# Ledger of designs, part 57: designed miniproteins, single chains, continued (5)

Each design is a single chain, and the fold is of that chain. pLDDT is the mean over its residues in the fold that is shown.

## One batch from the design tools (miniprotein)

Design m17961
Fold by ESMFold2-Fast:
Structure m17961 (fold): chain A 66 residues (1-66)
Amino acid sequence: SAIDLLEAALDGSREELLAAARELQRSPDPILRAAGHELEHAVRTMSLEEARAVARRIIASLRRAL
């Protein structure tokens, strides 16, 4: 699942977070694609700790939607 993918990448490198973001962008679900674009932006523009915080927020949002 998207949540499992993000949780697996959460303690990883910037490259692993970017890979997870790009995988979300391949989803047919527009919510998951939007989340993937947000995470890629965070990985490219923020510190690794801040990018991880964005990933945690996305996980929380997806859990609330499911």
Scores: mean pLDDT 84

Design m17962
Fold by ESMFold2-Fast:
Structure m17962 (fold): chain A 61 residues (1-61)
Amino acid sequence: SSLLETLKEFVLSGIRGAKSVEQAEEALDKFIAILRAEGYSEEDIEEIREAALKEIEELKA
């Protein structure tokens, strides 16, 4: 897979392994900040963010 696909799976794995919703949200915020700093497009960042937010909602259930 591409580097972006690998990063997306890495982020989602981190979210799934979080001990709380708060930890997952903090991890996502940090990953998004890193992706922006590294020059990823807002389109790519939003794809990762949307997938991660869906995963966080599953943690709330």
Scores: mean pLDDT 81

Design m17963
Fold by ESMFold2-Fast:
Structure m17963 (fold): chain A 100 residues (1-100)
Amino acid sequence: SAEALAASVPNSVRTAVENARDAIRAVEAGDIHSAVIHLTAAKINASAAAFGGGTELAEKINRAVDLIDEAAKALEAGDEEKAKELLEEARELLKEVEEA
């Protein structure tokens, strides 16, 4: 439900931040398999946090989800540096939401 998702937002945002960080570390280590796993977990948790409405926080979370999708496409294209930059931008947006 929207209410259950709203109540879980702090945990979902935190989990998304942690997985985005771990995805960046995996890319830096050349472990693309682990990077994709962590990137997918970050997207799922960020998307869950975005459900339930048009607040400024939801807009920042939706932007982070878009950046994670772009990072996934960059990894598929072999552009690891671009993927890292996009994931770090997504992580910073999610950290701003966590701080709010």
Scores: mean pLDDT 80

Design m17964
Fold by ESMFold2-Fast:
Structure m17964 (fold): chain A 85 residues (1-85)
Amino acid sequence: EEWGKVLSEVLYALGLVPKRPKSGAAVIPTGIILGNGNITEGMKIVQKKLAEASGVEIKINGIFDEETLEAIRKVAEKLGIPLPE
């Protein structure tokens, strides 16, 4: 989805990935998944960084929910990353 592109750019800007995503790429960085490949643990790290960068209080529950999307939107707006509709 288009939000995957925004997330990838935000993760790069926050230093959570070492390489900038290619323009038009809708990828989730594999390096964010920890331990047994549990995606929820990687998402908790993302949520913590999003809360710090956006200034929005969100749940660090490892679930990609509306609060997480709103935090991504605010960080993207602060960083000048285009938002999908």
Scores: mean pLDDT 61

Design m17965
Fold by ESMFold2-Fast:
Structure m17965 (fold): chain A 102 residues (1-102)
Amino acid sequence: SLHALAIALGILGIILGLAGLALARAGLELLDKYGVGNPAARALGEAAIALGNLGALLGTAGIELVRAAEEPNPVALAIALLGALVGGVAALAGAVVVALSK
């Protein structure tokens, strides 16, 4: 069903977004310990942007699937929205790491 697919995309978006946030945090910890200009921190930030953007796209696709369904499902919509938001936050966090790593 469209609702089941939307939930699956939302959950995948959450998982990818959380993975991106973990990479961004690791990048910030490297910058704190070793200073700016750390290439490993930059790579972690770039990976966080990629995972966060993918999570946001999957969550957004899930929202569109819920809206295309004839019957409302607020749980599917909430899960898809959470995937989009967590992915977006991960991409932003990764961008901060990249900016600080130069």
Scores: mean pLDDT 88

Design m17966
Fold by ESMFold2-Fast:
Structure m17966 (fold): chain A 87 residues (1-87)
Amino acid sequence: MEEKEKEKKEKLEELIKKAAPHFEEAKARIDRLVDEHSEELERRGREIEESGDVKAAAELTLEVFRKAGVHPEVLEAVEFMVEQEVE
């Protein structure tokens, strides 16, 4: 049952394996971005929390990773995870 769920798990694991070598650099880049844009990110996070907008939360997550300049393989893994959570 649920063949598509197995495909999603396999694809996610493959994307994570490709992204894994870049996780430490991605974390450092995101931490720096969050520090530089703390006021903007706090404001947007508060608005999202007040509205309960899951799609807006997903969009903010993707925006942060893109602006941080993480490795493309890390971004691909995050985009896939966000797609699965938002439907």
Scores: mean pLDDT 78

Design m17967
Fold by ESMFold2-Fast:
Structure m17967 (fold): chain A 69 residues (1-69)
Amino acid sequence: AEELAKETKRTLREMDEAIKRGDFRRAAELAQKARELIDELSKVDPAMAEEFRTQLEERIQRMADALNA
């Protein structure tokens, strides 16, 4: 669980940097990786997985808003 949480945090941080650079292709790749890590984490720590899912959804919405602006 701890290693999956660390990988998820790193992936979301890299996604933040990609969004800031306007690299939406890279951000989408990182979103997919984060979703896979969250799915794995949900099997061992569903509460933590739900927190990360909310954080991922917020980032996806920020990408959508940027693309529609």
Scores: mean pLDDT 83

Design m17968
Fold by ESMFold2-Fast:
Structure m17968 (fold): chain A 55 residues (1-55)
Amino acid sequence: SGSDLYKALVKGNTELIDEILAPYKSELTSADLNAFASIAENFGNQEAADYLRKL
């Protein structure tokens, strides 16, 4: 769910982020990925933000 993704972004759990986003990878836009990366970065999770920007 969206709440699960948000929790993963806030925690910086890159493994869980990948699991949640895997079924949607073909549908995700650069704007979507940048929005998620910004959330992760805002909570100090630079590794997760960098991961999202590389997708």
Scores: mean pLDDT 83

Design m17969
Fold by ESMFold2-Fast:
Structure m17969 (fold): chain A 64 residues (1-64)
Amino acid sequence: MSEEEKERARKSLIEALVAEGASEEAARKVADMILNGASAEEVLSLVPPSARPIALAALHDMSL
């Protein structure tokens, strides 16, 4: 991804994760991990259960 695409994706993902109950700090960490190709297990350990569907969807979309 380009730097501009990465920044847009990061911002959208943070907003979505916060809306699903993640803290802003956790959402930022998770967004960075997903954009760097982290494993689903690592990502899911940092988010509340309510945010897991969004994190999993982002992992699939961001690895396209």
Scores: mean pLDDT 74

Design m17970
Fold by ESMFold2-Fast:
Structure m17970 (fold): chain A 68 residues (1-68)
Amino acid sequence: AGSGTGPASSEEGARVGAELFAKVCGGKATGTLAPDGKTAIVEGESPLPPEELGRACTAAAEAGGELG
């Protein structure tokens, strides 16, 4: 499993990030908004190499934050 964070102002942004990870990377993901209300956390599992898995989670969290 990998994890990544990005700026977000809504729980919806975190969920969108997780959905994007699952669709693009062919895996599973959970998106949550951090207690600060400003950071999306995406935790994902996919067959990606470990070095790409973390980057993919971060990119998904950032994209979700922009779309939410």
Scores: mean pLDDT 76

Design m17971
Fold by ESMFold2-Fast:
Structure m17971 (fold): chain A 67 residues (1-67)
Amino acid sequence: SEAERLETQKEAAKQTALGAAIYHGIEVKEITAEVNPDGSGVGRAIGEKGTITVTHSPSAPAVVTVE
């Protein structure tokens, strides 16, 4: 179903943000994700020392931003 597909996509976005946070040495306090049926979405890993934002586009590589 579309709901199951979106849930899988949301979990993948959270895992991508978590992986990026670990790579950048950020201890994660909270993970959020928002995903759309077209394959676009945003995952965030939020910590006290920084935030990782991963922007997903259906036609381009994911963009990782460190704040």
Scores: mean pLDDT 83

Design m17972
Fold by ESMFold2-Fast:
Structure m17972 (fold): chain A 59 residues (1-59)
Amino acid sequence: MKPMTEEQRAGLKEEVERLKEEYGLPEELVQRMYDVIENTPTASEAVDELGELLDEYFS
């Protein structure tokens, strides 16, 4: 798979900030989401991991 670009990582971080404001996500969760965005090699894997974190939080 094509590796994630800096633009894609920035876009995902902007979405995380939007979700933080919308749902009042705790800093601990936001930091985990940022770690996923920065350390996953592909956008697809990052989106899947972020989805799992959000699903766990809202469960």
Scores: mean pLDDT 80

Design m17973
Fold by ESMFold2-Fast:
Structure m17973 (fold): chain A 73 residues (1-73)
Amino acid sequence: VEELRKRARKLSEKISEVLRAIANGDYEKAVEIIKELLDEFGEEAKRRVDLLIQSMTGEEKERLKKAYEEALK
């Protein structure tokens, strides 16, 4: 139970860092953080990033989508 809570918190913190990088226009940093998320959380990270992309609009959505596609390479 405690380990699942720590894992969920860490995932949420990393997602917040991705959002900050996208908002600041730091594309390279966003790609780096997404790669870290994918390496650590796998499919869970993919689902969370997909949900973020769906919840965003405009240029920030397109930036996140491009960073995600780059991180998957």
Scores: mean pLDDT 80

Design m17974
Fold by ESMFold2-Fast:
Structure m17974 (fold): chain A 100 residues (1-100)
Amino acid sequence: MKPDLEALEKLVKESKTLAELRLNLALLVDGLVHALEQNDEELKEKIIELMKEILSRLSKEEVDRVVAQLRAQLRATVKDEEVLAAALAILDELRAEHLA
């Protein structure tokens, strides 16, 4: 499903609870998979920026839990091995940046 970036940007800014941040990260990851499948570099970069914003609002422990959950979800849902590898690599880079 094509992500509504304007709605996602608003939800990211207005999100206050861990549950809301986790839901919005799951939606952003679905959008990231779509961008990777379509080779949409602009959409990919925008989604990564929004993911960084949410992750910056989480503790190290919360980032670890959320990234582990998102990795499991990607492995269960993404059938294209190349798209899966790219999405997992992006999550690993985001985790490393925010756990420093």
Scores: mean pLDDT 80

Design m17975
Fold by ESMFold2-Fast:
Structure m17975 (fold): chain A 94 residues (1-94)
Amino acid sequence: SSLQEEIDSALYLMQSGAYKAASKQSKDPNISKLLEQLSDSLDRISDVISQMSDQQKQQIRNLVSQFDTAIQNNDIKSAQKLVDELQKLVDDVS
């Protein structure tokens, strides 16, 4: 793997940890569950990032960005759909 792939993997692991911490601090069980699901998906992505196409990597970045916006707007329905799409993308690669 390239140095960039190793950096990307480490960054996704750090991001996973951050969302997991946020999940534990959230008092809203719906938000907590969504943050935990995103954390789990990002942890899995860190293991398989080298097997992903540039298009798949861009899709992950876009989905995570959209998830952050949905959570900021308290849009639980959109956040659930986005995390489901991330889980499917990871399952297709794993």
Scores: mean pLDDT 86

Design m17976
Fold by ESMFold2-Fast:
Structure m17976 (fold): chain A 109 residues (1-109)
Amino acid sequence: AMSEEEEFKLWFLKLVEYKAEHKVISTKPTVDKVLKLAGVESVSDEERKEMEEALKNIYGLVKYLIDRLGLSEEEAIKIVNQVVRGYNIKSLEDAKKIDEEEKKLKEKL
C-alpha cells in the first residue's frame, strides 16, 4: 500500500502532465492530428470550430468523435489516448470521471 503522501504526489504529477497535454490538444496542429488519425482529410471551418470547442475537455473530445465523426467508442478512445498522454482512458465513462476528478482537485487546492 502507498502512503497518503506518495498517493497525493502521484495524482499531482498526473494532473500536471494532463494540463500540459490538454493545452496542446487546443491547438490547430492537434486538431489536424485528430483528423488524420480519424481518417478525415478535411473539415469545414464550422466543423473545425466545433472540434476546437470539443478539445477543451477529454469527455467532450471522445463524445465529438462518436457523435459527429461516427467513430465507435473504442476507436474514439484510441485516438484520444494518442493525443493526450497523461491519462489512459478506457471508456466514455472513464473520460467523464477524469474531468470530474480534475475539477475536484481544483476545489481542494
Scores: mean pLDDT 64

Design m17977
Fold by ESMFold2-Fast:
Structure m17977 (fold): chain A 68 residues (1-68)
Amino acid sequence: SAADQARTVAHFRALARHAAAEARRLGLSPEEVRRMFDAILAGARADGLSEADVAALEAFLEELAREL
């Protein structure tokens, strides 16, 4: 359902924020950050997010990476 999809999107956005905070705390390299974000996107696809929602999540991860 649309409500289930919205909950899944919210879950991955929360995971992305936590991952970015951990990357900052650990001083991860840009390559390590990229691998971590690619894993999050792969998880989102595996959990059935639409390509539009995955693209929006990728844009959000790029915003988080710029703030690192």
Scores: mean pLDDT 86

Design m17978
Fold by ESMFold2-Fast:
Structure m17978 (fold): chain A 100 residues (1-100)
Amino acid sequence: VVSEEEVEAKLAGPEEEKRKFFIELLEEVIEHLEKLLEYAKKNWDKEKYEKLKKEIEELKKKIEELKEEVENGADVEKVWEKFKEAVEEFEKKVLEIADE
C-alpha cells in the first residue's frame, strides 16, 4: 500500500496514467485484505475471524465495483473519495471486532 500523499501526487497526472495507477492500487489493496484475512485465521478466535471475513468480503466487493467504475471512465478523484470512505468505515469495524 502506498501513502495517501503518494496517491494524491499521482492523481495530479494525466487522466490515463491516473486510471492505470488507481486500478493497480485497488488490486494491491485486495491482495493486502487477503493477507489480513490469513493472519486473522491463524491469530484470532473463530467468531472474530468470521466477523472480519464478512467485512473483508464486503469491502472487496465495493473495491471491485469502484474498479469497474474507473475502467468505464468514471472520475478518478470522485472514485478515490468513495474508496477512502469505504476504507475508513472498514477500519472502524475492524477495530470494533478486535476490541470484542
Scores: mean pLDDT 79

Design m17979
Fold by ESMFold2-Fast:
Formats: structure tokens, sequence, C-alpha cells
Structure m17979 (fold): chain A 83 residues (1-83)
């Protein structure tokens, strides 16, 4: 699943979007962050990472100017079935 985050999003709305995607059974989620400045893009990306970690997900971030791409995957530690 792919969804967008911008400066109108709060930590709560970001968390809700991630939680809804997980409820749909998505194992891989891509979040595209767009902001007016690189600093705001970084701040929004950090909020996405924090929400993802609270849900047991691994986050990988790629910054490109005012756009950040956050790729989220379920942590192997969050797998209920080993092997």
Amino acid sequence: MTFHVDESDTAETIFDKLYEALLKGDKEITVIVTASTEEEARKLADNVIQAAKSLGMEAEVELSGTTATVKLKRSKEAQLKAK
C-alpha cells in the first residue's frame, strides 16, 4: 500500500493511516512525504518512523529535497510464526 503525508498531517493522523493499512493485511507500506522545505520533510519522515516503530515495523528512509520516501516492512521479530 502507498499513501501520502504532508504538512497538514499530525502524528495522530499518520498513526491512524499506518494502523488502517496494517489491519488490511499489508506487509509492505510505502509512505511518500511531501513538504515545502527539506526540514519539514525530515520532521514528517521522523513522525512516520516513530509511528512505524510503535507498530513493530522496520522503516527505511530516502530523502530527495522536499520529498521523503519511507518504506515500511513488518519486523522479523513481529512474525508470530518462526520459519
Scores: mean pLDDT 76

Design m17980
Fold by ESMFold2-Fast:
Structure m17980 (fold): chain A 73 residues (1-73)
Amino acid sequence: MEASPVSRAALAAMTLIIENGEATVEEIAERAGVSRGTARRALDRLVAAGAVERLPGDPPRYVLSPEVRAILE
């Protein structure tokens, strides 16, 4: 199984968003034990895949995309 830092960050991102409804880059980096840069790369991949979306804010928040959220209902 692929256990790269980016893959661990992607798993942590999905887990945090499911648990809390949203996640920040900092929370994902801390949960996965990776740098903020690695967490950001994982989030960018998840956004590109249509799994999550970035909300404006300080810090920015990441949530499940409306399409993915609809499937989970």
Scores: mean pLDDT 79

Design m17981
Fold by ESMFold2-Fast:
Structure m17981 (fold): chain A 65 residues (1-65)
Amino acid sequence: MDRTSAAIRAADELLAQGASHEQVAEAFNIALKTKDPEELRAKLREMLPQASDETIDRIVEIALA
């Protein structure tokens, strides 16, 4: 439950920061497939340049917890 709520909040934050629904879906898809936190962060930063570091860190934590 907490993980799902955190993921929804992160998605809402990305949309509020100017990401498209397609970018949000792709970011979570990459998060499911990437094991290294630094590699995941780098990929998310490239895909979502408008996203805050805090939002990206939250996605990394959710994916790798």
Scores: mean pLDDT 78

Design m17982
Fold by ESMFold2-Fast:
Structure m17982 (fold): chain A 89 residues (1-89)
Amino acid sequence: MIEIPKPEFTGDPREDAARIVGIAFDTLAEVERALKNGEITPEEAAKILREMADLLREYAEKSPHPEVQRVARDVAEFLEKKAEEYEKL
């Protein structure tokens, strides 16, 4: 099962933004690998990406740093668009 990691903030907005991007793209790569190999369905892939997007939006709302808020929202939007693409397969 693909586990969605919860990012922990270091207090440095650049490091925290980089961690959000890294965790999101690592999750996306694993989802795409599992989908390509038939290990998960397109519906399951979409669900995982939507759960990650929701998690990132929660962090955007709770973060005091505008840069972290922006990156988390941008990445969440990207993951939702990917989820929509998979739901149409």
Scores: mean pLDDT 78

Design m17983
Fold by ESMFold2-Fast:
Structure m17983 (fold): chain A 88 residues (1-88)
Amino acid sequence: DDPEAQRERIRAYLEARGAMRLVKEEKVSDDERIYEYEFRDLEGRTHRVLEVEIKENGEIFSATRPIDLATREELLEIVKKAVEKKKK
């Protein structure tokens, strides 16, 4: 119910790198990739997460969200806005 607590739990699990499985990889462009992962949290529930990566001038921008909290398009927009903000 708390999105901030859920993000920290997911981040801690991703950092631990335990039993995470890549389900889908999509190359949107040479500089844009989308990954979909499946993992089990510390409470034994199975989750799916999206990760978007954008490469800009040798820098990598990424964002990760549970698939039920963001669509692929919303996550891409978030990362693109971060890249655009850094260009100015």
Scores: mean pLDDT 65

Design m17984
Fold by ESMFold2-Fast:
Structure m17984 (fold): chain A 80 residues (1-80)
Amino acid sequence: SNAEIMEQVQLDLRMVGIYTEFVIMSKQSQKTNPSLSKQLSETAKQFGEQIKNTPNLSLQELKELVDNMETTLEQFRKQF
């Protein structure tokens, strides 16, 4: 349905936003905390691979992926 398509688009935009935040945080921490920068970069790579696989996911699996990405981002933010 059009409603499900719009929900999927909103989830896709949210995933891209979270991925971008990981990339930014990794670059910002590169000189001050290289270990954290590496962890953020590796996490971004893992989520990037999961994002590439989104055409194979159900709407429920997409919601679970976004929830996991948001939870992981908040855990990293607490380390700052």
Scores: mean pLDDT 88

Design m17985
Fold by ESMFold2-Fast:
Structure m17985 (fold): chain A 71 residues (1-71)
Amino acid sequence: DELRERVIGLSKEEAVELAKQYLLSQGYESVSVDKKGDKYLVDGIKGTKTVKRITLTFEGDKVVDVEVTDL
């Protein structure tokens, strides 16, 4: 909810940076970003195999949805 409230309506670039900082603040050691169509996938990697994914869905230059998945 906090992340969603902060990210919805931001530019794609601002939202991606906020998602990266969020994952780093949660203790993830590295962050990767991949653009797939209307989505940015921001993945946090910790240790060997723990991954969390933040999926940012955008229309034009604005984020319209956020999904957080533990992998």
Scores: mean pLDDT 79

Design m17986
Fold by ESMFold2-Fast:
Structure m17986 (fold): chain A 65 residues (1-65)
Amino acid sequence: KVKEEYEKIMKEAEEELRRDLARVGAPLPDVIDEGFVEGYYFARGDRGKVAKLRELSLKLIEEEE
């Protein structure tokens, strides 16, 4: 389901953030939401991940509404 794919990309983003922040000695933020994840991928230039996250988010909204 779209929700499972969305949750998977969010979890993968959190794990990547955890690794990247640990490498530079920075703590994880207390809250990692969709906006934060989208900004993270955008900032690192991962256009494919940004596009996929937006597509899944839109599909999830369509399924819920």
Scores: mean pLDDT 73

Design m17987
Fold by ESMFold2-Fast:
Structure m17987 (fold): chain A 104 residues (1-104)
Amino acid sequence: MAPLSPTERRIIEAARELFTKYGFKNTTLAQIAEAAGVSRATLYRHFPSKEALEKAVIEAKIEEYRRKIEELERRRGPDDLESEMEIGAYEVAIAVYETVLKLS
């Protein structure tokens, strides 16, 4: 899949913050556009629906968690239980998000 543009990344980050603070149902595309510093027209060109934007936010979270796992695996010692537990937590979160994407 093609990498996200800087504008798409800004919109996704704004959506992530608002979905975390207010929930999906209570967040509007207008609020996301304002928080991202883009026009509503620009937002609709990149994400035609709130559902498409939610999917992009979840996919971005999965990518970030995979990168965190890789970084922890590079830095951890062979008996680093704390890093292993943190990796396990990210793997569970990824599995949950992948399931949400499959059911949507």
Scores: mean pLDDT 79

Design m17988
Fold by ESMFold2-Fast:
Structure m17988 (fold): chain A 64 residues (1-64)
Amino acid sequence: MLTAEDFTLEKFKNMSLESLFELMKKYDVTVGPPLTAEEIEEAERLGVSRVKALLVKGLQYKFS
C-alpha cells in the first residue's frame, strides 16, 4: 500500500514535470493545501521548484 513516505521531494527531484502530472492523474490527486514556509525552504534546499513541491505535497496528502 502506498504511503506519504513514498512521495518525498528527494525521490521526485529528478522526475520530469510531465511524469509527475501523469502520477497526479493516475491517483486522482488535486492540488492540496498551499506550501508552508518550512516546506518552501526544504524545496529550495533540495533544488526543487515550488510547482513540483506543491504537486508532491498533493500526493503526500492523498496517501496520508
Scores: mean pLDDT 75

Design m17989
Fold by ESMFold2-Fast:
Structure m17989 (fold): chain A 104 residues (1-104)
Amino acid sequence: SAMEREMARRIALHLAELAAEAGWEELAELYRELAEDPTEENIERAREKLEEIWATLEPEQLEELRAFATQKMQEILQNARSVEEKIEGYLEMVRELFARIAAL
């Protein structure tokens, strides 16, 4: 639907801002491209760049960050009462996750 496309566009733009805050300018540009043109190719390019960033981490750091993300996602799914609250919780989780990775 048009509403779902607009929501996805806004999520991608917020992810671009969070990537830029973390200093990941290339990932931020890919998220902006995804917001303008939500193709499977643009999703894949953003995913591959994010995986490249994850690949720079040590196994112990990856385990800790995955545990954090899993716990926060469970809290969001249990506590959120609307789709909007789930999206807000997800973006707050991603902000913290990106900040933790950038601080390593």
Scores: mean pLDDT 86

Design m17990
Fold by ESMFold2-Fast:
Structure m17990 (fold): chain A 75 residues (1-75)
Amino acid sequence: SVEELIEEAKAILEASGSPTTKALARTIEQLKEKKNYLGAALSILAGAKVLEEQGKTEEAKRLREYAKAILEALE
């Protein structure tokens, strides 16, 4: 489900351990609770950019894949 994809993406951001990725994970949870799945997917893409800039290329790639799956499920 879209909510399961959001939870998997959120877990990657939380596991990163930086203040920025933890703040993004909290924002994503709030957007999910409001059923703003587009907002959640866009925030996941922002998280992917942060992880890429931190050298976490594989985690960033996984976040982009989750965001793509969420956006495709909204069509």
Scores: mean pLDDT 87

Design m17991
Fold by ESMFold2-Fast:
Structure m17991 (fold): chain A 87 residues (1-87)
Amino acid sequence: SAADIEAATARLRAYAETLVGIVREELLKIKDKEEAEKVYKKALESGLAALEELGKQLKIPAEVTEELKAEFKRRLDEVFKEVLEEI
């Protein structure tokens, strides 16, 4: 149902935001730009893969999963930019 898709989408978004928060805490402790970039790239790759798989398992429409993946990348990029400005 539409309600089931909405609930599943909310869970996937909450999962993505939790990942962004965890990565932010890790990145803020790093003082080396090269190390920060490696952590960012690993987090982006693994996070996008996890969102893709979870989206499929929850039977979320592909378009909605792609929007959530784009939102996750944008949020993670914002965090990475903030960290780079402090190093």
Scores: mean pLDDT 87

Design m17992
Fold by ESMFold2-Fast:
Structure m17992 (fold): chain A 110 residues (1-110)
Amino acid sequence: SQEEVDREFLEFLLRLAKEAIEILEGVLSGKLSPEKAVLQLEIIEGIAKLRYGVYKAIGAKLSPEVQALFDRFLALMDAAIAALRKDPSLLKPVLAELRALVAEIEALLS
């Protein structure tokens, strides 16, 4: 069903978003280097795109609401990587937006 497709994708996206938050918190606490954080976020983005590609290949469509959350997640990954490479002061706003995304996904899964 559409509800099952959306739920499975949201549960997957939630796990990745939480991992991204832990990575950014690791940089802010000095436990993780920006260079290692970039590599880990690039891997997360790659995993997200691969899963989405599988859904498209089997003809599974995300609802517009879930698609918008996925698009927002990818934009936040790109913003985090850019912040890590150029301006670490932008990490706190990106982290706040990722936490808001997590809250929205958790509300949809409740």
Scores: mean pLDDT 91

Design m17993
Fold by ESMFold2-Fast:
Order: sequence, then C-alpha cells, then structure tokens
Structure m17993 (fold): chain A 74 residues (1-74)
Amino acid sequence: SGAENIKKYILEEAKRLLEEKVAKGEPIDLEALIENAEKLARALLTSMNVPEEEIKKYIEELKEEIRKLYEELS
C-alpha cells in the first residue's frame, strides 16, 4: 500500500542518517528526527485521505520504530 511504502521510505532515510551520524561521531538530535518524520508522514497520509485515527496509530508506530533503530545503533 501507499502508506507502507511511505513508512519504508521514512525508516530507510532515518536509518541512513543515524548510521552516517554514528560513523562520523556527530551528535544526533533524535527528537528533531522524530518530529520531522512525524510531519512528513502526517502530510503525506492526510493527502491520501487516511482517517485521523489511523494516522495517529501510524505515527506512534513510526516513532517507536525510529527509537528502536537509534537504540540498535547506540
């Protein structure tokens, strides 16, 4: 689905950014990364007429997956 493709894209981009920052020894603003991912996901899902209740659930799952990626790379 379109929503699954969006989630995959956002997670792959987050992973790339986190891996690059870790490799370079640069500080990671995890909260800013999560906020930007939320804004992008909300805008795209709203444009696809996804109901707000589904968007809310999707965003909570996305935030959890980004935090897990960060913990895995820390």
Scores: mean pLDDT 82

Design m17994
Fold by ESMFold2-Fast:
Structure m17994 (fold): chain A 95 residues (1-95)
Amino acid sequence: MEKAREAIERAVELGREADRLGDEAIKKGNVKSGLSAQVQGGLALISAGVGRILLSKGDDEAALESAELGERVGRQGIEQGKKGLAGDDSLPALS
């Protein structure tokens, strides 16, 4: 229970930071990196929201998995936003 709640809170914080960094990158003209960061931030917030719904239904395991996905995506968004702020307007390489 507590682990899922903490992960949801972190996913929300990371998603908001990714969105903020993406907005700043766009304002500097680094639109590709900025939009990528904002999309990843939005996905982190969606994953956190899904985690909250799963917690409300008593599925602590699924809630934690959704929140941890949100944390990973949010961290990726932050790194993309930071690249945009540094003037790197490239999209992440396809794996």
Scores: mean pLDDT 85

Design m17995
Fold by ESMFold2-Fast:
Structure m17995 (fold): chain A 55 residues (1-55)
Amino acid sequence: GAKKLREELEKLASLVKPKISSDGIKSLAETFKVSQSTVSKIVRELAKEGKVTIV
């Protein structure tokens, strides 16, 4: 779910800043069983907070 995706990305960001590609968005959507648009929204919000990098 979307909450689990955000939680896992925030955990990673506390250790190492993750880099998320377009293919990464697709893989995260499949892994967490959410839409690609939901993943893109969460990743963009976390990127705004400086917690992830979009590549």
Scores: mean pLDDT 80

Design m17996
Fold by ESMFold2-Fast:
Structure m17996 (fold): chain A 58 residues (1-58)
Amino acid sequence: NPEVNAVIEHYRLTTTLTEERIENAVNAAEGLRSALKLPESLLPKLIKLFLETEETYK
């Protein structure tokens, strides 16, 4: 999904989060999408929300 890759790359370039924390946020968003059987089109939005949460609750 090119939108997922765009969100991840944007955060890699602009955030102070470590790669490990970025990966954890992405995995959590993917896990939630899979568990709730949400459409893949919501995955970029979920990843963004999890990454924003990681930055807020540093």
Scores: mean pLDDT 77

